# Designs tried in a protein design run: designed miniproteins, single chains, continued (2). Part 73

Each design is a single chain, and the fold is of that chain. pLDDT is the mean over its residues in the fold that is shown.

## One batch from the design tools (miniprotein)

Design m6683
Fold by ESMFold2-Fast:
Formats: C-alpha cells, sequence, structure tokens
Structure m6683 (fold): chain A 53 residues (1-53)
C-alpha cells in the first residue's frame, strides 16, 4: 500500500535522526508525487515502485 510505504520512509528518516519538520516535508513531497501519478493514470504498484526510489 502506498500509505504503508510513505510510513516506512518516515520511519527511516526518524531512525536517521531527522527533525519532525524535515520528516513532514518529505512525507508531503511523497504524497504530492502519488497524487500526480494517480492523475496520470499510474497503478498502485507503479506508484509504490516510484516512491521506493
Amino acid sequence: MVQDLILEIVRELEEEGASPTRITAEAIRLIGLQLDMEKAGATQAQIEEELRR
């Protein structure tokens, strides 16, 4: 699930000692990318793959 992947990335940033502000900014960026890809007709699997980098 795309939401689960975003949460995983957030957890990784937290483990790196990133600030709450930085974590929030990255989460917003990833959500924006998801929305853009959904508008372009991407599948959930394609979105998950892209968000995984």
Scores: mean pLDDT 79

Design m6684
Fold by ESMFold2-Fast:
Structure m6684 (fold): chain A 57 residues (1-57)
Amino acid sequence: MSEEEQEELVERMLAALRENKDSPAFDLYRAIALKEAEEHLSEEALRRLRERVEELL
């Protein structure tokens, strides 16, 4: 996956989490998103995603 594709994936995951942040299932959505991210993102991109998810909360 290119660096650009990784950044697009991070933005898409963040958009989905923002949409569902007040959902009673938010913890489940977050867990699924982070698991998917670990499989597809580099350590650096994963760290950026985690930081931005923390800012969302």
Scores: mean pLDDT 77

Design m6685
Fold by ESMFold2-Fast:
Structure m6685 (fold): chain A 71 residues (1-71)
Amino acid sequence: DDALQLREETVDRVAEKLGVSREKAAELMEQTRRLRKEGLTNQEIAEKLGISVANASYLVRAIEEYERKAA
């Protein structure tokens, strides 16, 4: 299923980029999606998740690309 493949691919890319497990990548993506919907900036997301602003920016972009392709 294309939607399942897209989800798996996105999680794998995030895990590789951040140097975390697939489980942690999926958790960070879900938390970032929620915080982004609350209107938080990349800086605020980074502070809440305890990650770098660069990693928060990557997560936001990965989620935007996933949401655009999954729609």
Scores: mean pLDDT 79

Design m6686
Fold by ESMFold2-Fast:
Structure m6686 (fold): chain A 58 residues (1-58)
Amino acid sequence: SLKEKAQELRKEALELGSKASEYLSEGTPEARERAREYFEEMKKKLEEAKKLEAQYKE
C-alpha cells in the first residue's frame, strides 16, 4: 500500500541520517562530503514519503 511505502521511505531516511552523522563524527573533509550526500538522499526520500502520504490521506 501507499502507506506502507511511505513508512518504508521514512525508515530509510532515518538510516541515511544515522550514516551521515557517523561520517560527520569522523572529521575528515572526505567524510563531510559523504555526510552531505547522505543528507541529500535523506531529504529526497522524505519528500517522496510526503507525496505518498498526501495521496493516501484522502
Scores: mean pLDDT 82

Design m6687
Fold by ESMFold2-Fast:
Structure m6687 (fold): chain A 94 residues (1-94)
Amino acid sequence: MREEMAEIARELADIAEEKGYHSLAKTLRGFAEALERGDDVAAETYAALAIMQASLLKDEDPEFAELVREAITAILNGDIEKAREYVEKLRELV
């Protein structure tokens, strides 16, 4: 459901914030808000920006970068179960 996707996106934002990735966290909060509003264009735009920002972390934090990308992709595909699995793995990195 849309509310569950937005909740998972907010959890991703919180994890990014805890890691000190403030710009990524802000983008992920925008993603969550767009999902909650049902603004598909805004959600897709924020998701693309977040994936790009995560890609910039590949040299510094490759496992975190890949898991964030996979979590966003799972959310966009409506795969709540996979999105939750990726978030749980990300929590292990904090």
Scores: mean pLDDT 87

Design m6688
Fold by ESMFold2-Fast:
Structure m6688 (fold): chain A 92 residues (1-92)
Amino acid sequence: LQELLRRAAVLYAAGEILRAGGEFNASLGTEAAIAEARADYEAAIGLYEEAIRLLREAIALSEDPALQAELEAEVRELERRRAELEARRAAL
């Protein structure tokens, strides 16, 4: 359980770094920067998807309702961020 949560947290953090880099690159508006933003968003989406998968595995293994509720909230937040990045990538 703890190993799944640790790995999910690392993937989330990596996705956040790539999301921020993509937002910065998109703001520059050059063709090269837009290409970098697209790549960053795609990589962040992949990391969020893997983090969601690990969190869902952790939920299935947990018998603590409070922890399950907390992890479900984290999954919903990651799903929201993924959808937002998919929209941002499509708009580039």
Scores: mean pLDDT 86

Design m6689
Fold by ESMFold2-Fast:
Structure m6689 (fold): chain A 70 residues (1-70)
Amino acid sequence: SREELLKKLEEVLKIALKLDDPVVIRVAAAEALELAKKAGASEETIALLEEALRQADKEEAKKLLEEVLK
């Protein structure tokens, strides 16, 4: 269901932010983007995740992922 996909997205991002590893954060952004697309998430959420995946700077990627969780 959409609710289950969005819950998994939140869990993936929360774990990645806690681990604070640049590779884990990048992989989590990619997984969350696929989950968001399957769930039919807002254009704003998809755009934040796409931007996070494009970011080379870990801290900027984290900021974008934290914005998704608001």
Scores: mean pLDDT 85

Design m6690
Fold by ESMFold2-Fast:
Structure m6690 (fold): chain A 77 residues (1-77)
Amino acid sequence: VDELIDEIAALIPDPSLAEQIRRTLRYLVEEKADPETIKRVLDAIIDHLLAQGRLTPEQAARIRELVDKLVEELKKR
């Protein structure tokens, strides 16, 4: 789980935003947030970054693949 969070953060070009996303994801995982809620939050962040031109569609697709893997791992817990 921590490895997937770090991989997601590594794909974010802005280091400050990457750190913020990593902290938010760790917080949600520690609080046992619903996996579907985590997916919704991350999808919203990715959509926002795409709309601002801060991510390419290809980068967004790769991040979404890691998000789906994270959600599946959290569902097993």
Scores: mean pLDDT 77

Design m6691
Fold by ESMFold2-Fast:
Structure m6691 (fold): chain A 83 residues (1-83)
Amino acid sequence: TDDLEALRAAVDRTVEEVEEEAKKVEEKVKELLQKAEELRKRGDTEEADKLEEEAKKLEEEMRRRVEATRELRAAVEASLAAR
């Protein structure tokens, strides 16, 4: 029984799902940044800063998620190759 091979297949699926979610997050980030720019033009700098902060958090969280799943996949592949 090869548990590592099953784990690799599950991780590959997770990576693909996370990459799909990343595309949706990029769209949301663009919307938040556009709203922030409009708020700055109105002089609503504090609200604009909050939206920019939310956009940055979403990008950072998604980037970390993608990196973590890719690192996990690489570790599983290395373990399989070392057999």
Scores: mean pLDDT 81

Design m6692
Fold by ESMFold2-Fast:
Structure m6692 (fold): chain A 68 residues (1-68)
Amino acid sequence: SIKEQLEKLAEEFNSDPRMKAEIVGDDTLVVETTLSVEEQIGYVLRIIGDYPEFEVSLKGNTITVKAK
């Protein structure tokens, strides 16, 4: 399910101390980062490639992953 995919992704991000991932509702994952802009863009591109069912956006130091 979408929720299970978001939970797996949240666990992956939370394994890095530079990132804090939290699920909001049933369809959205919010990741607060201390990464550089270049590293954040790298993560956005990887998620887009791996999870075509999700919309990914970057705003400031926050990556948002949302079900389409």
Scores: mean pLDDT 82

Design m6693
Fold by ESMFold2-Fast:
Structure m6693 (fold): chain A 80 residues (1-80)
Amino acid sequence: MKAEELEKEAEKYEKEGNLLEAARLYQKSAVYAWADKDFELAAKYYEKAARLYESLGNHQTAKGLRTAAETARELAKKAK
């Protein structure tokens, strides 16, 4: 799945210390998971991206991504 392929690339950048590229790739992973209606997976990736943006001092982007993760979890609950 594209989401999981992007997650592996994000983990690689995260290990290299390129937190900004890792955050962007986790955000893209979340978008692909959302498109596949895998809202629980989308929430997980939005949270990973938010944490990385938070560590980079981008608090506004992190807040938006945490909100997206919460929305995804609410949709996942409705799909159960």
Scores: mean pLDDT 83

Design m6694
Fold by ESMFold2-Fast:
Structure m6694 (fold): chain A 65 residues (1-65)
Amino acid sequence: DREEQKRLALELAKRKAIALALEKLPNAESIEVEVIDGTTVVATATSGDEVAKVVVHNPILEALA
């Protein structure tokens, strides 16, 4: 099912964004995840005065859009 494939692809994109944000800022106190257009995931990690932003585009999600 297309909807199930889109859901799984979006879930993977969110996980990847969080992982990459934590890689940039391992001691992050908070992580915010936002989906902008249904295909682009933005993760923002914050630790004190430090901020790391990661943008993830999933090729599978792009193909299913």
Scores: mean pLDDT 75

Design m6695
Fold by ESMFold2-Fast:
Structure m6695 (fold): chain A 59 residues (1-59)
Amino acid sequence: KKEEEEKKIAEEILKILDEINQKALEAKKKGEPVDLTDELLEKIGGKEVKITEKLESIK
């Protein structure tokens, strides 16, 4: 089931990536680098739920 879960997460990563890019641009406007983007991508591979919460943080 790991392989099946990985495929599902991969889809989420692609979708999240698009949203993160937009939110990251706004956060970057504040004058701070969105290092959270890097962590989010790492968490997506294992904890998709966490990435969703992080997205709200970068807002």
Scores: mean pLDDT 59

Design m6696
Fold by ESMFold2-Fast:
Structure m6696 (fold): chain A 77 residues (1-77)
Amino acid sequence: MIDWDEVEAALYLMQAVIYEKEADRHLQEGNFEKAAESYRKAAELYRKAADLVSDPQTRERFRKLAEELEKKAEEVK
């Protein structure tokens, strides 16, 4: 049986990685506001993935990744 929640979580993770890469690109270009926005979008997607997974350790890992990205968004200058 396919676990559709795990599939949906995987899709959110893929989107999060795309936004994180986009944020890194904006940061490299000096577009700090766009970098911060993209890091926040990636963090939101990691949190959505965390809410869909049943394993507590996996949920904590995804939430920690979201916190790291929120911190990056706050630290861009």
Scores: mean pLDDT 83

Design m6697
Fold by ESMFold2-Fast:
Structure m6697 (fold): chain A 60 residues (1-60)
Amino acid sequence: MGKIVRAIEDFKAKEPNELDLKKGELLEILEVVDEDYVLARSLETGKEGLVPKRYLEEVS
């Protein structure tokens, strides 16, 4: 399993390749795309998409 992160706030996808987030949602980081975005998979829905890093925190 990749790195597990939590959404710190709700995020609404603006593009088809982005993932909607709900505050408290757990995700697995699949790939670091750039300084602003990661490719992640929701552990709740199984959906994959791009997520802004600023909406995520590491789970200890």
Scores: mean pLDDT 82

Design m6698
Fold by ESMFold2-Fast:
Structure m6698 (fold): chain A 58 residues (1-58)
Amino acid sequence: HMKEKVEEFKKRGLEEAKKAPTLDEQLRVVSRFARELYEAGVPLEEVQKAAIEILKEA
């Protein structure tokens, strides 16, 4: 199910974002993971929620 992919990407995205030294780099990390979810067929609304959660926790 797609929720499992979203949760895994959120975990990986959060770890990467936390290591980013600037907001610009954090946004690049979030954009990359959002793109990967979208290309994997996750609905846009779910991708947006995952991206927001990563950015919020970073």
Scores: mean pLDDT 76

Design m6699
Fold by ESMFold2-Fast:
Structure m6699 (fold): chain A 85 residues (1-85)
Amino acid sequence: SMLREEAEKYLKKGKEYYDKAVEAFKKGDYDKAIEYADKAIEYFRKAVELARKAGDKELALEAEINEGMAALLRGVALLLKKKEE
């Protein structure tokens, strides 16, 4: 379906931003890591919504897992940015 194809496009775009967030994180650029992670989360959320509308439970679950991974990376980057110890 067109909805499934659109969900796959949002999932792919989310993965691209997640990869950018990981590279920024590896370089210690926590501000960019947070920025790219936020973009990844937004794309993954759109992928979840579209996959659910398409009735594709597996694609929705994949997008949800990727959203969770991006949220975790964002949280760790924020913690390291604010580290006082």
Scores: mean pLDDT 91

Design m6700
Fold by ESMFold2-Fast:
Structure m6700 (fold): chain A 46 residues (1-46)
Amino acid sequence: MEEIKKEREERKKLLEAIDSMTPEEAGQLVREWLERRRRERRKKSL
């Protein structure tokens, strides 16, 4: 499933972005990203 590979690539990019952000911005970005991932998984399950 191509979604798995894409998810891993996005995670790597996210980590690189976080390395250049403030801790507060990184925390917000991670929370938003996890929420979006959860919604995407729910859509796939339905």
Scores: mean pLDDT 71

Design m6701
Fold by ESMFold2-Fast:
Structure m6701 (fold): chain A 64 residues (1-64)
Amino acid sequence: SDVEELTRIEGVGEERARKLIETFGSVEAVEAASVEELAKVLGSWKLAFQIAVAIARRRLAAAA
């Protein structure tokens, strides 16, 4: 599920994953969101950067 996929990111628990899906609608929309928009939803720039880095790493791995 979309929630379960997001919980695989370090620092993202089930509650935060649900909030992201409720706000953006899908994992794809979360991945397309800016660090600023993620930080507004999560209340944490550190966590927003961690999510952005995790997404970038996943995309790089999928392209290799």
Scores: mean pLDDT 79

Design m6702
Fold by ESMFold2-Fast:
Structure m6702 (fold): chain A 91 residues (1-91)
Amino acid sequence: NEDERLEEKGLEILIEEIRRLVESLRLPNSTPEALKKRENYLEEMIEIAKNAVPRELLRQLGRDPNNEAVLNEAISLVFREGLRRFKEENK
């Protein structure tokens, strides 16, 4: 299925960018606790990317991996959903 292939490609690109952004976060101290919290955050963002990003955006990214506008839209959706979940948990 071509759509499934494009979605998988787009998801791979999105996950790679999420990982790059999360790993770029400066930790004041590289304690085991701080590293584990960053890893948990990465896992949450990847789960959101898999389940909350519109399939059409993933297909667009799979067709054109260099489309920064589409990548930025997908990244924004992931972090916005993450923030929404954070606010829900802290009501």
Scores: mean pLDDT 81

Design m6703
Fold by ESMFold2-Fast:
Structure m6703 (fold): chain A 96 residues (1-96)
Amino acid sequence: MKKVLIRVTGGTPAAVRKIVERMEKASGIKLEIVRLGMGAGAAGGLAMNARALVAIDSSATAEQVEAMLKVLREAQAAGEDASEGIADFEALLKEL
């Protein structure tokens, strides 16, 4: 089964895991964290964000993708840097 990789970011590894759990709950899809680490943000700087690649089943429906995208938009509204994951899901929705 083909997998799509989505970027998920948060202030800590625990924050990333909580975002992934919320995405799983919202969509009903089990997600796999392929890689999770700490890295500098795209703009650089002293602050590091936790960064993950999350594998999603390519059989995910547009409705399930929208549910996960809503979780990332809510995380961004709460102050998490979710811009990369939002862009990845918006790109995926254009293919569905």
Scores: mean pLDDT 75

Design m6704
Fold by ESMFold2-Fast:
Structure m6704 (fold): chain A 100 residues (1-100)
Amino acid sequence: SALEEDLARARAMKPPPEVQAEIDWMEQNGLAAAKEWLLKRLDELIEQAKELNNESIVKMLEKLKEKLDSKPDDATVQAEVMAVLQNIENALEMEKKLRG
């Protein structure tokens, strides 16, 4: 599936500096705080994707939330989710600009 391909890509890719800074912050502030932040951000992006009627991104985000909920305290899972979230956030920002 597209999500599994994105997750495999995220695992293989070294995160960009912005995402690495976020990982460093999460490591310093603990996995519990990172989980809370990621869940809030996922919910925000799900609402944005629904507003834009982008059903593909909604389903992808819901699957990421399910994956995070299954292993909330796993640093590798949190890093994978964050890497995919960065890509989705950029895609949604571009779509908003195109729609006005």
Scores: mean pLDDT 76

Design m6705
Fold by ESMFold2-Fast:
Structure m6705 (fold): chain A 72 residues (1-72)
Amino acid sequence: GRAAEAGARAAEAAARGDGEAASKYSVQATHLGGDIAAEGGEAAGRAAGGGEPKEVRQKMGQLAADAATIGG
């Protein structure tokens, strides 16, 4: 879904060294993940998009680790 796409774009931007784009897409992924959780409801979220917020959080964690490695 949209949150997973934003997370993937953030990861791609970070891999390219584009910190501005990576930050932008990470914020977008967090925002969309929250919206999906609020709107999707428990049953719909589990069936179709329930993994998306978790996948986004996992990707964001990896991006933070990668950013620390590049910046340190």
Scores: mean pLDDT 56

Design m6706
Fold by ESMFold2-Fast:
Structure m6706 (fold): chain A 65 residues (1-65)
Amino acid sequence: SAAELAAALQEASLRLNEQRETITDHAKRKALGQAMVAAVREAVAAGASPAEMRARIDEVLAAAE
């Protein structure tokens, strides 16, 4: 549903901001943001469910750790 998608995007935004605060390198912070945008766009283009989009977001955030 749209509400589930909105919740997933809000959660991703909060987690991205938390990780940004731990990243002092501007280039790495920018790269994480770009990777997140790319992952979300690819998921939307593929017709991904909210659960599939959350999984892709989790992968991007985990790779930045």
Scores: mean pLDDT 72

Design m6707
Fold by ESMFold2-Fast:
Structure m6707 (fold): chain A 86 residues (1-86)
Amino acid sequence: AMKKVTKEEFIEALKKLIEELRKEHPDDPATQRVVELLEKAIEVLEKGGPMSEVLDLLSEAFRVLQEEYGPEAAKEFFEKFMKLLK
């Protein structure tokens, strides 16, 4: 069963991921691209946009991480995100 997450909790989790990504990979162009996608997801959530658009942006961010850092790094990032949503 999936726990119901509030919009505010989701936004806070995304903000924490952006902070962690910037700390681990400062000045990396791939990091900046992922951060931009996550910031767009936050904007969609704040505007009350559809969750499908948010999920598309998150999927693109994880795809970029997988392409640049490999599937294991993308998996670790996803697991970190899921932990922030608990």
Scores: mean pLDDT 76

Design m6708
Fold by ESMFold2-Fast:
Structure m6708 (fold): chain A 91 residues (1-91)
Amino acid sequence: EVLAEKEVTVADMGSASITLTIPEEGKYKVTVTNLGDENAIVNLFDENGNLLGRVTVAAGKSASIEVEGKGTYTVKIVGGGGTFRVTVEKL
């Protein structure tokens, strides 16, 4: 089940953050798709600011990080200079 899909634009030399709220206990896949033409670094944080995962997402590619549990998560995208799609799917 896809719970959320959000888009965000990152400016050149910039960063953007998306907040994801997972309402129920379970396993989830957070997928970030880079719709831009440059590489980006994606960091996923829990509600306490702990880094859960870090991936590089190349232009036109996707990467996923799995999370377990309910709560508020932050996806921080650095670089890429374009539009990103973030999807949350229950496993």
Scores: mean pLDDT 79

Design m6709
Fold by ESMFold2-Fast:
Structure m6709 (fold): chain A 57 residues (1-57)
Amino acid sequence: SKLKELMAENKTAREMLENVSDPKARERLEVQLEVAEKLREIGDEIDRELAERRALR
């Protein structure tokens, strides 16, 4: 849901703010967010593939 997405983004923003004095930590968090988004896309692809296979008989 849209609400879950916004809450996840807000958590990341707070984490980045707390580490504002450490540019390496901030950069690391940005990469982690990108990887997390890729994993969500992979999860969606898996769900779609499973639904497609369940429809075939």
Scores: mean pLDDT 67

Design m6710
Fold by ESMFold2-Fast:
Structure m6710 (fold): chain A 93 residues (1-93)
Amino acid sequence: MDLELDILLALAAMALSVGDYETAIKLSEEALALDPENARAWYILGQAYLGLGEYEKAIEAYEKAIELARKDPRYAHLIEPAEKNLEEAKKKL
């Protein structure tokens, strides 16, 4: 993996863990600028939007994460949690 991409994803995940959703979005968008097909970046973006109450954006990001994770075995572990979070976001609309 790209070291820069891995660092951005790690920092985005840390921002999520402390409830800094705006920073998580920014770092995930930077990661997506490097790799637009990165299922992990889309998943983190979805979690950040869900945390901010931006449910329609969270739904779009989780659907992208699931689509990409199905094509990449490295991210297959994200499918179940993304589907659960997608269902949660849909219930909030």
Scores: mean pLDDT 88

Design m6711
Fold by ESMFold2-Fast:
Structure m6711 (fold): chain A 69 residues (1-69)
Amino acid sequence: AEEKLKEGLERAKEFEKKIGEKAKPDAGKIKREFVAAYSLALDDEEKGKEAYKKALEELKKAEKKALEE
C-alpha cells in the first residue's frame, strides 16, 4: 500500500514538473486522491485498490489533456 502511494505521488510530481504551473491544481487534486486511497486501503484494501485505480485514471487524463493543449 505504501509503495503504491509513493509511486502515485512521484508520478504526480513528475506531471507537475513537466507541465509547470498550469498543472498545479490538477497535480494537487491527484496527490490528495492518492493519499485518500491509501487511507481507505488501511481500513478496506479492496476499496483502497479501486480508489487508487481512479486516482491513476485521473492522472492519465490530466497528462493527456495537457498534451492536447
Scores: mean pLDDT 76

Design m6712
Fold by ESMFold2-Fast:
Structure m6712 (fold): chain A 68 residues (1-68)
Amino acid sequence: MEETKEEALRLYEEYVELLEAELGKKAPQKEVEEAKKELEKLLEEDPEGVLEEIRTALENGRAALAAR
């Protein structure tokens, strides 16, 4: 379902933004794009599980920023 894939990709972009804020630098564009492609493949196999993993990663990233 495209809607689920779009949501997961948006959450992943938020996660990258949190990491960039924590590190004070931009993530390598090529690595981000490659990760998104891998994410799309995983979403075709298990969209719900992948979405939950991204949400967990966002929570962890937010907690790391809050510790700064």
Scores: mean pLDDT 74

Design m6713
Fold by ESMFold2-Fast:
Structure m6713 (fold): chain A 57 residues (1-57)
Amino acid sequence: MSEAEVLGLLAEKEITELGYPEEGKKVGERVKELVERGDFEAANQLLLEVVAKLEAE
């Protein structure tokens, strides 16, 4: 798997473990897209923001 695929799957897993599998899939796909573009900062920021929001719910 590419780095983008691995990071996307890790993001999906993290959010799915919080109890949000549909959100996890969407965020995982977005993280993969951002990493494929070389936008690692945006990918990391997105994951941190979503995890923080879901943990606060």
Scores: mean pLDDT 80

Design m6714
Fold by ESMFold2-Fast:
Structure m6714 (fold): chain A 59 residues (1-59)
Amino acid sequence: MKEQADAAERLALEHYKKGDYQKAAEYFNIAATLYKEAGDEERAERYQKLADEFKKLSE
């Protein structure tokens, strides 16, 4: 499960680099959920905050 969280993080960063803030926010939300399921509460909170920030940028 942690490997899937890492993959979602990489996809989020890739979309961020392309200027696709909507997709970046979606993948950071996926990463946050997967890290929470893996028991990594600190990373889950961090990526949830990033998802919220990028969602605002895409508005």
Scores: mean pLDDT 81

Design m6715
Fold by ESMFold2-Fast:
Parts: C-alpha cells; structure tokens; sequence
Structure m6715 (fold): chain A 112 residues (1-112)
C-alpha cells in the first residue's frame, strides 16, 4: 500500500543521510554531520510509524537498523567531543530507537 511505499522511501533517504554524515565526519564537519543524523532519526521514526500502521514487521526492523546506526555514530561523536548538542541528539536518537523497539514488540504480540 501507499504507507509501505512511503516508509521505504523515507528509510532510503535516511540511509543516504547517514552515508553523507559519515563523509562529513571524515572531514571534521561535526555540525553538518549532526544536522544530517538528526534528520535521519526523524525520517526513520516516520517510517517506523507508517510500518506499524501497515503491520509491516520487516520495515520496522529496517527502521530500527537505521536508528541503531545513528545511535552508534552519535555515541562515537560524543566520546570524541562532549557537547550539549551531541548529547541532546544522542538522547533523542536513543528515545526514538526505544519507541521503535516497543512498536516492533507490540506488533509481534498482535500478529502472534
């Protein structure tokens, strides 16, 4: 359905933003990388919600994989440079990951 297609497109964009963020991090452009990672979290959460409404476990799992990649990068960034901006982005990404994991667990219970 349309929700599944929109979720896939959002996840593809989030994956592209993560790749761009990794390139900016290699150049030391921390602020640009942070902006891209924050956008990737927003897109992945929108995709997770659409996937939950469409009852698509595979798309929720893909959104979780995207969010886990963002959390890993933000944790690495925070370890190297402890700023409030990185700390806040990391907390937001960890909350988003927790919400997506809850959505996956709830949907697995409904479909069992």
Amino acid sequence: GEKVEEARELLKKAEELIKEAEEYLKKGEIKKALELLKEAVELAMRAAKLAFEAEDLELIERAIEVLERVVKLLRKMYKEKKTKEIEEALLEAEIALGMALIMLGVLKLILS
Scores: mean pLDDT 91

Design m6716
Fold by ESMFold2-Fast:
Formats: sequence, C-alpha cells, structure tokens
Structure m6716 (fold): chain A 95 residues (1-95)
Amino acid sequence: MSPEERQFLVQIALNVVNLIDARIKGLLSNEQVLGLLGIQIKILESLRKETTDPQMQQLIDQIIETIEEIKRNVDNNEVLQKQRDKLLELAQQIG
C-alpha cells in the first residue's frame, strides 16, 4: 500500500469513529448515523473494486465488517464503544 492509500483508509476509519462519538453524545440520531455509515460503505466498496492490492482489500473488508456491526447495534453504546476502540486500533496499524 502507498502512503496516500494508508492515509485515505485512516481518514475513513476516523470518520466512522466521529460518527460513533456523535451518536453516543446524542448529536446525531440512529437514522442519521445509519445513513452516513451507508455512505462510508459505498465509498469503501468502490475503492475495493478499483484496488488490486490484497492488503488494501483485506483492510477495506475489515472496516466494512466493523461498520456493519455498528449498523446492527446502533442503539447499543457498549458495542459502539468496542467498535470505536477497534477502529482506532486499525487506524494506528494502517498509519
């Protein structure tokens, strides 16, 4: 993976962290967070089609799986906090 590709995936992971934080703090509703998470998945699916790098594909798949878990548990602050920590760890590993 190039440094630019790493930085982009880090930015996506941190965007999802910010959405979790906004939901937990009550700044965004469940419906708003679900909509914005759906947009992040579409961006990641588009990137997955464009890349031939297996490492990038694996990292994209891990981020998508994490977002899908958040979507299933958007009302569960304990699950949201756990997924937030996982995304921060992924961002550190990528960057």
Scores: mean pLDDT 89

Design m6717
Fold by ESMFold2-Fast:
Structure m6717 (fold): chain A 101 residues (1-101)
Amino acid sequence: EEGIKLGKEASEKVEKIREELTQAAENGDVDAARKAIEEGLKFAKEMAEKSKMIGNLVADGLEDATREAAEIARQNGHTDVADEIERLGEEKVKEIKEYLK
């Protein structure tokens, strides 16, 4: 019961972070992109404390969201923002996966 509720909450929060990252990528707003990725990392760690499975779900969602946002930034000519999203996304996803061990 609680696991289903946490999974839904996690999916909804990941989707919000994806939307924030997409908007930042479209606008070339590197600070907004960094903030969204850091919020995702914090949320993944909070979820991991409640459920390692849900923490992994958030980590995978953040990995997909950062990859997609980096591509959107490149398509909009914001190459520096795309490179930062990729770099920071990889770094923070790795940090979450190490935390989940």
Scores: mean pLDDT 83

Design m6718
Fold by ESMFold2-Fast:
Parts: sequence; structure tokens; C-alpha cells
Structure m6718 (fold): chain A 64 residues (1-64)
Amino acid sequence: MRERIAELARKFLEAKEAGDTEKALEYMREVARLVKEAAIAAGMDPARAEALAEENLAKAKELA
């Protein structure tokens, strides 16, 4: 999981450097999805995991 998230973060930075905002946001959505799934698997309440994913997406929009 962590290695996949790190790879997606690298791809996000590459897309942002290339000026591809849509692609950068797409990678950040995938990171948020994986974080949500990992949180649920670790025993986090699904509603809380969903809120965490939304917070991550909001931060990604600010960075893009």
C-alpha cells in the first residue's frame, strides 16, 4: 500500500510539473481512494473514512 501511494504521489508531481492539472487531480483521487480503503481495512468507521477521503481531495485541489 505505502509503495503504491508513493508511486502515485510521484506521478502527481510529474503531472503537475507538466501542467496537466486534470491528470494530477486524477492521481490524487486514486490516493484518496486507497487511503479510504486502507482505513476501512484497519477498522475505521466507513463514514469517517469517506470524510477523510473528501478532505484529501480538497487539499489536492488547493495544490493543483
Scores: mean pLDDT 74

Design m6719
Fold by ESMFold2-Fast:
Structure m6719 (fold): chain A 96 residues (1-96)
Amino acid sequence: GEEAIKNKDFESALKEANKLLEQGNYEEAAGLYNDLISLLSEDDPLLPVALTNLGKALLKLGRYKEAVAQYERALALDPNNEEAKKNLEEAKKKIE
């Protein structure tokens, strides 16, 4: 988590956030993804992955408008991300 981020071990931080997401610790996962995203450059290949997974955590938390924003940003960086496209459509349906 935070210690990995401080050491610029962003791959390890992403792995920890992903583990929290898989364990259903959605709020903690979202926090760690947000911390990671704030430190990644726009050209970092981890950024669209972290944004997509933050979107998944937010979707599970019922924070649908915030999830939409993360998926839209992920797709701006990686337009062919089919998982982000599918999850974006699901999140949009939850707002309507």
Scores: mean pLDDT 87

